Designed miniproteins, single chains, continued (3). Designs and how they scored, part 80

Each design is a single chain, and the fold is of that chain. pLDDT is the mean over its residues in the fold that is shown.

## One batch from the design tools (miniprotein)

Design m10938
Fold by ESMFold2-Fast:
Structure m10938 (fold): chain A 57 residues (1-57)
Amino acid sequence: MVQQLQQQYQQSQQQFQQVGQEASRHRDDPQTMGRLSQQASQLQQQRDQLQQQIQQL
């Protein structure tokens, strides 16, 4: 179980980095920036939840 949660955490971190890179390239697109910002927030919430779950195990 811990291994799956750790893998999900790592995937979430990688996705967060990708969103950051996309945001850098689409600075001149406010709509895209808004979406990417929301995705980043969701990914951060997922990371926090996964970290809590790992700590409980």
Scores: mean pLDDT 77

Design m10939
Fold by ESMFold2-Fast:
Order: sequence, then structure tokens, then C-alpha cells
Structure m10939 (fold): chain A 100 residues (1-100)
Amino acid sequence: SKIEELLQEIIEELKKLREEYKDDPAFVTRLNALIELAEQALEAVKNGDLEATKSYLRALIAQLDALIAEAESQGTPKYKEVADKLREIREKLEEALKEL
């Protein structure tokens, strides 16, 4: 389904960020939490659990928004790039939520 494809793309992008920033253990910890939520959302979609899917997607968006704000607060070019990449992932999450 379209939502399964979007969630798989989101998971892949989060895993790529984890590899790119592997020398930042605090950021890796936050990315691992996002990956886990995205994988739980994907499982809920596969099981046809619409309520669980929406719940996990909302939690994922909220945690992503917090991470974007934290990245922006660092005020460095590196963290601006991180924030921009996270915003792209957030847009895909909003698209996934609209497919429900």
C-alpha cells in the first residue's frame, strides 16, 4: 500500500541518518526511538490496525518535532542540515497520515 511504502522510506531515511551521524551517541539514541516507532507504525498498518497506526504516527511526528527544535537550537551548519533532513522526513509522515 502507499502508506506501507512511505513508512518503509521513512525507516530507510532514519537509518541513513543514524549511519551518517553515528559518532553522535545522543542523536543516535533519539533516532533509534524514532525508528522503533516507525517500525511499530508499519506493523500496525500491516495488521490493519488503523487506530494504532494513527497513534504511532502522531507520536512519531511529536518526537520528530522535538528533535527538529533541538537540532535548530544548536545553531551550527551541521545541525541546520540535520533539521532540514528531519523536516523532509516529517513531510513524508504527514503524507502517510493523510493516506489513512
Scores: mean pLDDT 85

Design m10940
Fold by ESMFold2-Fast:
Structure m10940 (fold): chain A 55 residues (1-55)
Amino acid sequence: SMEDIQRSIESGRKAIESGDPVITRVVLHDLETHAEKYPKEEREELIEKARKVLE
């Protein structure tokens, strides 16, 4: 579970950094849907970055 969460965070961060809007939307949805499973600080940072990519 924690290992899966770390993998999701790493994959999500790379997806957002790639600037691909399709995968970034998927990552944003996961961060919003499973908010309780992610560290709040990193979750909020990634959501903000994802939204910036989608602007």
Scores: mean pLDDT 79

Design m10941
Fold by ESMFold2-Fast:
Structure m10941 (fold): chain A 61 residues (1-61)
Amino acid sequence: LELSSEKMKQAIEEAKKAFEEGDYEKAYSIMGMLLKDAKKFNDEETIKEAEKLLKEALEKL
């Protein structure tokens, strides 16, 4: 699965939506995978956002 910048942002929105709906397991999984891909692209803003959501989801688990 190739990830463009737009696709990475879309994944973040999907994870945020899952988080807001209480699906913390889904949010955590999506963010974990996205974080690795964001690091490959050196997208610092996406990395920070993914890390924050990962921590929040982990606390809810």
Scores: mean pLDDT 75

Design m10942
Fold by ESMFold2-Fast:
Structure m10942 (fold): chain A 61 residues (1-61)
Amino acid sequence: LPKVTVELLTQVPGINGNLAQALIDKFGEGIYTASVDELMTVPGIDRELAQRILDYIETLK
């Protein structure tokens, strides 16, 4: 799996640099095993955006 970076996460439509950094600060590599509900604990991430993040991550596996 690639290292989680701001550049990697901003490939997801709707994720800006601030949201990407917040995700990295909270989860780091744990993003690869995070649930939709866990991702939604980050302010600015709704269920649809959380699902898009997980769908993108699945393409990296």
Scores: mean pLDDT 81

Design m10943
Fold by ESMFold2-Fast:
Structure m10943 (fold): chain A 85 residues (1-85)
Amino acid sequence: TLTITVTGKDGTKVTVTVTPEVGETVSVPLKKLGAEVQVTRREDGSYVITVTTKSGAETTVVTKDSEVEIELPDAYEVEDVSKLL
């Protein structure tokens, strides 16, 4: 079980908990941050965590810890209200 806290540029924090099996990839949307988290568990017990923003910016972290904090890349999410219409 892995607990991930993602912090946006404005200091907004979203925490998600995932339990991927070895070789499994789990995807979780972070609606408040306009981002998605993908977590892959490797055979050595490490987690590969990729956070992707709506703007396409990515941050990847590899950890064996049960808790991790990740900051979003240096851009706020851009609101795409025109695409909802």
Scores: mean pLDDT 74

Design m10944
Fold by ESMFold2-Fast:
Structure m10944 (fold): chain A 88 residues (1-88)
Amino acid sequence: SSGEALLTRLKKNFLEAKTKLEIEINTAFLLMAVSIAKRYLSEEELKAFAEAAIPLLREMKEYAESQGDEESAEALDELLEELEEILK
């Protein structure tokens, strides 16, 4: 889907980030993208989005931790908890 294609591109951009500033900017884009998805997607579409996003967000969180950006890692962890709640 177009949403999955967008998530894959966001993950690529995130993993290519080399500075704390770039990681924080990419984290902000992810937070905004999920917020927009929650507003405009149906319940079924939001569940499909969450299922696709969770593994990608886990990789991005691990990357943020590896780069020493604990604040971005924490924000992504909170986002993961929100998406996991949608699947309940």
Scores: mean pLDDT 84

Design m10945
Fold by ESMFold2-Fast:
Structure m10945 (fold): chain A 91 residues (1-91)
Amino acid sequence: SHLEEAEKYKKKGEEAAKKGDYKEAGEYYEKAAEHYLKAAKEGDYELYYKAAEAYEKAAEAYRKAGDLEKALEAEIKAGIAYIKAAVLKVM
């Protein structure tokens, strides 16, 4: 469920970015990342990488929209998700 929602919001973010609606794209990428985080917490730790990638896309979109504060917040969240992916991944 959360994975399906994440993929839908990621697609909406990509569509908004293609139209130049960067504020909306950032918001959709954040929602995608939040759903990836929820799915990752259920035991699929590889989805922390997907969450991090979505937060980085949100940061890029917010930067293009001129919202540097939201861009920074998204970059911090991406970093945390990458750390969780690296630490919680079992080889």
Scores: mean pLDDT 87

Design m10946
Fold by ESMFold2-Fast:
Structure m10946 (fold): chain A 63 residues (1-63)
Amino acid sequence: GMLSEILRLIGQILSLIGEIFDLELKLKTASGEEKKKLQEQIKKLQKQIDQLMEQMNQLDSQS
C-alpha cells in the first residue's frame, strides 16, 4: 500500500543522508580538485533526496 511505499522512500532518504554525512567528513580534509569532486557528489545525492521527497509528495497528493 501507499504507507509501505512512503516508509520505503523514507528509508532511502535516511540512507542518502548518511552518505552525505560521510562525504562531509571527507570534505574537512580535502583540498583543490578533490574538494570539488566531493561537493559535486554531495549535490548529486541531494538531488536524489529531492526526487524521493517529490515521489512522497505525489503519493500524499493522490491519497
Scores: mean pLDDT 83

Design m10947
Fold by ESMFold2-Fast:
Structure m10947 (fold): chain A 73 residues (1-73)
Amino acid sequence: VPLTPREAAVLTAVAQHYARTGRPASAREVAERLGISPATASRALRALAERGLLERERVGRTTLYRPAPAPVS
């Protein structure tokens, strides 16, 4: 199933953030990087997580996203 251009941009932003920092990204951080609303970023992040392309983590009240981990060998 193909990604929308927005979903592809959001997925790339999360992957780049994780590669640079080693930390998951919030919807707000993704929104700031891409110049989109936090609501738009949040919807795309949820869709990507539901497809198994990202993992969701909750830290207190904040939801963070990272690339799906490689399977344990």
Scores: mean pLDDT 79

Design m10948
Fold by ESMFold2-Fast:
Structure m10948 (fold): chain A 75 residues (1-75)
Amino acid sequence: EVPERVLAALEAFRALVEAQPSVSAAARAEIDRLVEEAVRSGMAFEKFRAVLGAVRGVLSADEFAAVMDGMPVLP
């Protein structure tokens, strides 16, 4: 079971990523698919890494920095 705080942070991350101008509808669908796989796997490291890799491949460095700056602080 994935902790609620991790799910909340993942949803905030997804929302911030999908708000970026470089994210197409196709990229959004792929990110959603990878996020769902990561949650379904119990946040397996390779699945979470795949989410981060896809995001970094789509976003500019400035867009990625803006997403990270907007993320909630984890305990």
Scores: mean pLDDT 74

Design m10949
Fold by ESMFold2-Fast:
Structure m10949 (fold): chain A 59 residues (1-59)
Amino acid sequence: MRIYRALKDFTAQRPEELSFKKGDLIEVLTEEDDGWLYGRSLKTGREGLVPVDYVEEIS
């Protein structure tokens, strides 16, 4: 399981994007284009697009 940690808060601007707060853990399911990942929040269970610059891989 690929786990990323949020480095800063992100508020979704589009329905396909995932909102999260600094320190939230996100399971990355796929890598997308243009610097986006597709992930699931371990806190909420919601899925969506995650900007790569807002997260770091920890596992």
Scores: mean pLDDT 85

Design m10950
Fold by ESMFold2-Fast:
Structure m10950 (fold): chain A 92 residues (1-92)
Amino acid sequence: GAMAELDALISEIEEKKEVTEEQRNRILDLLRGITDPEARRAAIARVEKVLEKLPNSKEKLQTLFDLGVLDLRDAVDEVLKKRGIKPTPVLP
């Protein structure tokens, strides 16, 4: 399942001490596929913890940014939808 694939990607990133653009895109796709918001938040936090231990790189920083945007957007959009307000606009 998605969690098993995510765990495999996390293990590879931790072993190689680097994250690639392909791995970033796959992680984001897997996280977006998690339907339970609590499980998604826990998975995002776990990926962020692994990335925190890596040397700084463009791909590491981009992945952390994308994870932060996903987590914030999910939380804000859920609250806004429950209140009948427009979803948060995509900011560049």
Scores: mean pLDDT 77

Design m10951
Fold by ESMFold2-Fast:
Structure m10951 (fold): chain A 80 residues (1-80)
Amino acid sequence: MKEELIEGAREALRLAKEMPPEEARRFMEEAARIAEAAARIAEARGDEELAELYRKVAEAFRAAAEGRFEEAERLVEELE
């Protein structure tokens, strides 16, 4: 699961870089909201490691939404 989540995050960032800036921002903002919701669910279930992973993915997606793709990619790389 962890590796699949990291691969999914990388793929989302690749797709966003191919989008027009406004579409990329909206896509990344929505992806960040989904990751943030998943983090809350994991925390409520007592899975602190998974919650932290989702929070870091959300942070990367938030950076990408602001056009900071290099920072976002670095944040995702740090998860492996």
Scores: mean pLDDT 85

Design m10952
Fold by ESMFold2-Fast:
Structure m10952 (fold): chain A 68 residues (1-68)
Amino acid sequence: MEREKRLKELKEEIKKHIENGDTAAFARLVRERFAGVTTDEERQELVKAINEALGVKSPTPAEVAAAG
């Protein structure tokens, strides 16, 4: 339950930062979320959430590299 809520919050925050053109805030948010992740499963969930927030069904090469 907490993961679903956190992923939803992440997607909303990413959308707001992208809409505002605040790439620094977006990058910081992504880094903080990945820094708190200790398992590959959580990383995969974050990658999917970020991809959905960007409105793209396929993750960017940078996001794939960050997840790996």
Scores: mean pLDDT 70

Design m10953
Fold by ESMFold2-Fast:
Structure m10953 (fold): chain A 82 residues (1-82)
Amino acid sequence: SDLEKGLELLEEASKLFEEGKYEEALKKLEEALRYFEKALGEDHPLVALALFGMAGVYKELGKYEEAEELYKKALERYAKGK
């Protein structure tokens, strides 16, 4: 299912992030985000989690402005999903 694919991609992204493979982790997180949005809708906690992951990657890449925008988006979607 789209949910299962999203969860697998999220796990792969986590492993890549731990290995310092930030751009590869970002690609997996962007794919996971799309699967979660299709399966669960935009305001689901798993969508927010993927956005938080992307923000963390941008921070490690030194892209602090992009990271801040993604943190804000993640918090907004997380709040709506409750």
Scores: mean pLDDT 86

Design m10954
Fold by ESMFold2-Fast:
Structure m10954 (fold): chain A 78 residues (1-78)
Amino acid sequence: LEEEVLEWAKKNLSEKEVEATKRLLEVAKKELTPEQYELFLEALLYLFKAKEALEKGKKEEAREYVKKALELIEEIAK
């Protein structure tokens, strides 16, 4: 999961955004349990899919990916 997040970021984001992603993952890893961290990584991957769907004009698909990401974030917040 972490490798997939970083691989996507390196291919699709600027160098500054990749650095911001790495910092975000470092903070998440410190603040979250290992189980919560995995949920966080899955949420990020869904947000990446939503971005790709939006770029292709698939608004409905993007909305569903955002919903899945938010559900995972809500699970962490419990």
Scores: mean pLDDT 82

Design m10955
Fold by ESMFold2-Fast:
Structure m10955 (fold): chain A 65 residues (1-65)
Amino acid sequence: GAEPSAEEVERQQELNREVNEIIDLALAGAPEEEIEKRIEELAKKFGLSEQAVNELRIGIEEIAK
């Protein structure tokens, strides 16, 4: 099976933590430009695809409404 390694679990937990921080900023009324900058930094750090970045942006915007 395709079970995650301990390193993959840690990476996923770190990614989830940073995503939650961006969501919290959006809910606190941070400017769109600041949210986008944080998403771009996350994408560079974790090597996210353009599709994954777009899905993340849409998800954050929907939660922040």
Scores: mean pLDDT 78

Design m10956
Fold by ESMFold2-Fast:
Structure m10956 (fold): chain A 68 residues (1-68)
Amino acid sequence: SMEQEEVIKKAERMLESAKRIEKEYPKAAEILRKYATEALKLAKQGNVEEAKKLLEEAERLGTRAITE
């Protein structure tokens, strides 16, 4: 579905963001990578709702790790 494709793309973009910030914010990068990797697996399996929750949690935790 289009929603599944959007969630997959969001997870892939989050993985790329993790690579870009890894040197400056290693803890935030680790959080984004862990959650985005799991979300990508779930989204590809059709579990779009759980994947969305993981991406939202990654944004919340990653933002705090950067700003603290």
Scores: mean pLDDT 85

Design m10957
Fold by ESMFold2-Fast:
Structure m10957 (fold): chain A 57 residues (1-57)
Amino acid sequence: SLQRQILAALRAAGGPVSVDALATGLGVSRATVSRHLRELEARGLVERTPAGWRAAA
């Protein structure tokens, strides 16, 4: 699933990742990535920072 791919990318990154970097890396639109990130954030699995998104501890 795309949510699993986003989580794996964020866990592998070692720091915050932009929506643009995720969209490019996964071959999907920024809107699609943003929607899935918001769903993952609601579930407590990712966090938004000023520098981008990261996996929640």
Scores: mean pLDDT 83

Design m10958
Fold by ESMFold2-Fast:
Structure m10958 (fold): chain A 72 residues (1-72)
Amino acid sequence: MAEAALLTTRGIKALEEGDYEKAAEYLSKALSLQPQDYTALYYLSEALKKLGKTEEAQKYYQQSQQLRQQRG
């Protein structure tokens, strides 16, 4: 749990700093530990979109939205 949360935080920070490759790397690692983390899915989709990986970005964005809708 703690490691996945730390990776998500590092990924978001990298995204804020404009390091989209590093952001995608940290967020992908976070998701390997917690596949249902809609926050990590959302920010990974944003990083992938910035990298021009539109198809992958769309996939993760849809997963993020679906998971968020399931939280009542």
Scores: mean pLDDT 81

Design m10959
Fold by ESMFold2-Fast:
Structure m10959 (fold): chain A 111 residues (1-111)
Amino acid sequence: MEAAEAAREAAEAARAGDAVEAARAAAEGGIAAAKEGKTPAAAAGAAAAGAAAAGAEAAEAFGLPRGEAARSAAAAGAAAARAAEAAGDEEAAEAGREAARAARELAERAR
């Protein structure tokens, strides 16, 4: 539930064109899913989502091409979805996949 809400916020941020916020919200969703599932696989997914979110921030801070932060946001959403799947939270997993898709669409438009 908390994980699904964070993943939905990530999708909304990506649709609004805010890749850094999308990646941050997706990482928050991954952490929430890991807390629910308490499995090594869920923890690994949350760690991957956090690393991707850091990548999005770095891309923005370093002035990289606009699609780079969006690609990192897509990776964060996909990792959050994997964390949710490992936790058995199907609603959060679907929301994470939607967040990843919205971020990929943002990256394609940034070309």
Scores: mean pLDDT 85

Design m10960
Fold by ESMFold2-Fast:
Structure m10960 (fold): chain A 87 residues (1-87)
Amino acid sequence: TVPTYLKKKEIPEKNAILSLLLSREADGVLRVLVLLEDKVTGKVTPLYLFRFEPGRPPVVERISSIELSEEELELVLKLAREAAAEA
């Protein structure tokens, strides 16, 4: 059975919340789905899927045309790595 973990972070500049859904499979690969929630409309948009394999750099799949700034992407990577350490 794969555990799931949810981590949230506000992005005030976009009036939005980043939500990270994490799952670890039996292969040891951690998958992180990054969702953007608009605080005004409540619309949730999937942005990226990250795969974290032990000893390898993360593999990033872009799902939507919405781009994060360099600072926002670095924050997401930091949150994903912290959650990976907790999972």
Scores: mean pLDDT 70

Design m10961
Fold by ESMFold2-Fast:
Structure m10961 (fold): chain A 51 residues (1-51)
Amino acid sequence: LDGDGVITAEELKEILRSRGNNPSDEDVKNTIKLADKDGDGVIDEAEWQSL
């Protein structure tokens, strides 16, 4: 992907739930923090793929 999409913490949590996972708020926040290279509190789709 070219990084046109963005995933917020709330959207990431919904995506994980849709896949049958049950992430906590801390799990989501830690995932965002790990993938968020810019420190904006959101994950670009390209950043998510780099995980």
Scores: mean pLDDT 68

Design m10962
Fold by ESMFold2-Fast:
Order: C-alpha cells, then sequence, then structure tokens
Structure m10962 (fold): chain A 60 residues (1-60)
C-alpha cells in the first residue's frame, strides 16, 4: 500500500514535468498536486515538499 502510493507519487511527478515541458501548465499543476498528495499518503511529507519545490520550478 505504501509502495503503491510512492509509485503513484513518482508517476504523477514525472507527468507534471512532462506537461510543464509541453507548456500545459494546468495539467502540470494538477499532476504536481496529485504527486504531493500521494507522498503525504505514503507518510513522506518531506518528499511531498521536495516534489512541490521541483515541480513549481519546472512549471515557472
Amino acid sequence: EKEDALRGAEQSLEDAIKYAKEGKKRQANIKLIASALHYVAAGEPEKAREAIEKGTKAIE
């Protein structure tokens, strides 16, 4: 269950970066939020914070 949440977080972060590179800021933000929520669900709040920081910089 924790492993599934971590996998979901990683996949959502990858999707967020991909959408950001494509100029799809709305989709990128949705995937970034999904990634952060998955990391929190996995009990990894520090990873959620890092994902938000990295994703926000990629979207800017």
Scores: mean pLDDT 81

Design m10963
Fold by ESMFold2-Fast:
Structure m10963 (fold): chain A 66 residues (1-66)
Amino acid sequence: MMSEEARKATLESIEGLEKLFEEDPEKHYEEVVEGLKRGLEAAKKAKDEETVKRIEELLKKIKEKE
C-alpha cells in the first residue's frame, strides 16, 4: 500500500482538483481529469478502495458537466 504521507498527498490533491473544477469547469477540465486519472491509478495500485470510489464519483460528476 501507499505510505500514509503519499495517501494524504493524494487526498489533498483530489480535494484541490475538485475545487479547481468547481471554480471553472471548462477552463480546468483537462487538467482536472488528468489529475484524477493519475490519482485513480495510484489508489488502485495501493488497493485503497475508498479513495478509488471518491475519484470515480468525481470523474462521473465532471463528465456529466459536458
Scores: mean pLDDT 73

Design m10964
Fold by ESMFold2-Fast:
Structure m10964 (fold): chain A 75 residues (1-75)
Amino acid sequence: SAAERQAQREQAAGEGYQKRVDLLTRAAMYHGKGVKFLEAGNVEEAKKYFELSQKYREEARRIDADYRARVAEIN
């Protein structure tokens, strides 16, 4: 039914949203660590944390893309 499809979309959106928020929060945390290492003059360590932050942001983008693809299949 339309109600069942709406409930499925809302559940998938909720799960995707929570995972995306977690990934973006981790990315922000690692970016903050990178900034602190830069301020301390440790460029090599800062670079590692910025790369880790970017990987988490990329994963969050993949989750968003997967969600959009699934919504397109339901419609």
Scores: mean pLDDT 82

Design m10965
Fold by ESMFold2-Fast:
Structure m10965 (fold): chain A 94 residues (1-94)
Amino acid sequence: GEAEELLKKAEELLEEAEKLIEKAKELIKEGKLEEAEKLLEKAEELIKKAKELAKEAMDLAEKEGDKKTLLRAIGLILRAIGLEIEIEELKKKL
């Protein structure tokens, strides 16, 4: 359904954000702080978009009484929050 398609897009955005965060960690170790900052900023934009899509999916699932899709949406929102915390910790090293 529509909610499941939104969650798939949100998950793909979070996976891309995770890859950018991992690359940023490597750049920080190499002292390439400006390049790392750019990747973290891009990751934050992807996470924000993923959270918006997951919240839309959550609203749709709630209206349809789809508890499984609702729980999946909540899971993706929590994953996004975890990544935001990781970015904040990495930014302290910049």
Scores: mean pLDDT 90

Design m10966
Fold by ESMFold2-Fast:
Structure m10966 (fold): chain A 55 residues (1-55)
Amino acid sequence: MSEETRKKAEAFLEEKLKAGVPKREALKEAMEKFNLSLEEAGEIAAEVAKKTGLY
């Protein structure tokens, strides 16, 4: 995926997790919105967890 798509997906996931959306549901929404594979979604989730401390 492009760097711009990655940054947008990271921001989207972070916002959803901060809003109290469960991690599994937040990942599904990000995958649908940005047309991410499961592997790409996993990379985004790992990066968000690293940056924010959200698990």
Scores: mean pLDDT 77

Design m10967
Fold by ESMFold2-Fast:
Structure m10967 (fold): chain A 82 residues (1-82)
Amino acid sequence: MKYLEEGKELEKQGKLEEAAEKYKEAINEDPSNGEAWFNLGLVLEKLGKLEEAKLAYKRALLYDPDNEEAKEKLKKVEEKLK
């Protein structure tokens, strides 16, 4: 998926806000793309947007219930938000 790969490349370059926009574009093309939701969550967490990251991780788990990393990330973000 073009937007997902573009987002990963931007994240590799440290362009976190631009990476988040590409992951949102990937989600717009395929709202059930659990990988795009998970990667969006990772970037939002790095940007300190913990409530948005929490929602993105929940969506990632809705579409990919076996994503153990997303489960761990969601738990840690929920602990920070209390």
Scores: mean pLDDT 86

Design m10968
Fold by ESMFold2-Fast:
Structure m10968 (fold): chain A 70 residues (1-70)
Amino acid sequence: SREAAEAQVPALIAQLSSPDPATRRAAALRLGRLGAEYGLEATVPPLREASRNDPDEATRKAAALALGQL
């Protein structure tokens, strides 16, 4: 449900700040899927931040891909 998707968003946003790049990449892709499927505008600002500023290139690309799904 949309409510269950919205409940996952804060934890996924927190995971975008993980020290592990793989965790940040997975979080970006999951936020993109939930944002696209349920129209969750709250996913857009953290994905924009990650696509511009994440130190890991693969994480920036994952966030950009996620934004493209929205």
Scores: mean pLDDT 84

Design m10969
Fold by ESMFold2-Fast:
Structure m10969 (fold): chain A 62 residues (1-62)
Amino acid sequence: MEEALKEMREAIERLQQATSPADIDDEAVRRLVRAANKLMEAGYTPEEVGRIVRELVEEVRA
């Protein structure tokens, strides 16, 4: 669980560094999806995973 949250945060940080759509790292997108799937396997709902992603995006932007 903690590893999946860390992986998700790192993927979001990498995506937030993109200055244009062409700079979006496909591997970072795949990591984000993989981390979300791990959270769902751990018993989180899609709605809860979406909330976690939003909270991490806010933390990275702050």
Scores: mean pLDDT 73

Design m10970
Fold by ESMFold2-Fast:
Structure m10970 (fold): chain A 65 residues (1-65)
Amino acid sequence: EEEKVKEAIEKVEKGVKDLVEKTGFPASAIRQLVLKEAEELTKDLSEEAKKKVLEFAERTVEREL
């Protein structure tokens, strides 16, 4: 499970950077897309794992936007 959490975190971080650098989407749209992806990546994980990935997604979006 920790390995899947790490993989989800890496995908979220890459996704935020790609969306910011390669798209003209507004910050609100990028945030919605990133959070939706984080939820999908963690759908089958434990509550603790979901919380860690979602918190990371929020922090990464705030940092990059």
Scores: mean pLDDT 76

Design m10971
Fold by ESMFold2-Fast:
Structure m10971 (fold): chain A 60 residues (1-60)
Amino acid sequence: MEENIQKALEIEKKGREEADKLMTEADKHIDTDPQKALELARKAIEVMEKAREETLKLLS
């Protein structure tokens, strides 16, 4: 259980880092390609959701 908690925390950390990277890329495209910016922002949200789901699976 303790080991799974540590793995869950690492998954959340990496998920946050990936989401932040995607949001930064989305911001760069706001003026040139708003549709691509929205797609990247949507992927950032998806990454955060997936990290949360994986965390819950490890803790179940």
Scores: mean pLDDT 81

Design m10972
Fold by ESMFold2-Fast:
Structure m10972 (fold): chain A 80 residues (1-80)
Amino acid sequence: DSLKKKLLERTERLIKEVEELLEKEKNEELKKKLEELREELKRLREEIEKAEDVLELIGLGLRLIGLEIELELLKKELEK
């Protein structure tokens, strides 16, 4: 439960951050990448909500880290 709540909170923060970037972004290609990332994060949120086992939550947490890295790489493109 504790791990699940932390993962949901982290995922929700990332979704909000991506949505804020989408509102400010003018480049159509970067906007498409942000929209795809938002969709993957929303799907991950649903999977975390449905997860019943700690091992499943750990696996989903690793996937969340991957999406966090993907967002940081996109931010580098947005700043250039």
Scores: mean pLDDT 84

Design m10973
Fold by ESMFold2-Fast:
Structure m10973 (fold): chain A 69 residues (1-69)
Amino acid sequence: MAAEERERERRKEEAFAFARRAAEELAKTGSLSPEMVEEARRLEEEEAELLEETVRERLPEMEAQYAAL
């Protein structure tokens, strides 16, 4: 059980870290690099639930900034 719990926590943290980096890159450059988009897609496919939760919290904030422009 410990190994599965540790792996899940690591994956969750990695997904969160990646989502945060993606949001930050989007805010800075207005778009994501092709590599980041590809990795985000892969992460979303594997950890859709975790990534969706994180992105949902951060992406709306970014979208609001874009809409205000």
Scores: mean pLDDT 66

Design m10975
Fold by ESMFold2-Fast:
Structure m10975 (fold): chain A 83 residues (1-83)
Amino acid sequence: MSPEERIARLATAAAIAAMSDTPEGAKVFQELADKAVELAREHGDTEALRWLADLMEKIAKESKNPEVRAAAQEVADRIRAEL
């Protein structure tokens, strides 16, 4: 599996976890999002980092779970600071 495919799968799993209304789902979301970002950084994939930031910003806007919104915004802000 390519790094791009691995990043996409982790991001998809994070988006699914973001649909959770539980604290456990918010934690899983953050772990998956952080893994996707780490993998993109390890491979120098600036395009994936931009796409992940866009996705995190969307989740921060659309999620009804305040813990997911806070985690998504934090991840987006960290990515944007590095771009």
Scores: mean pLDDT 84

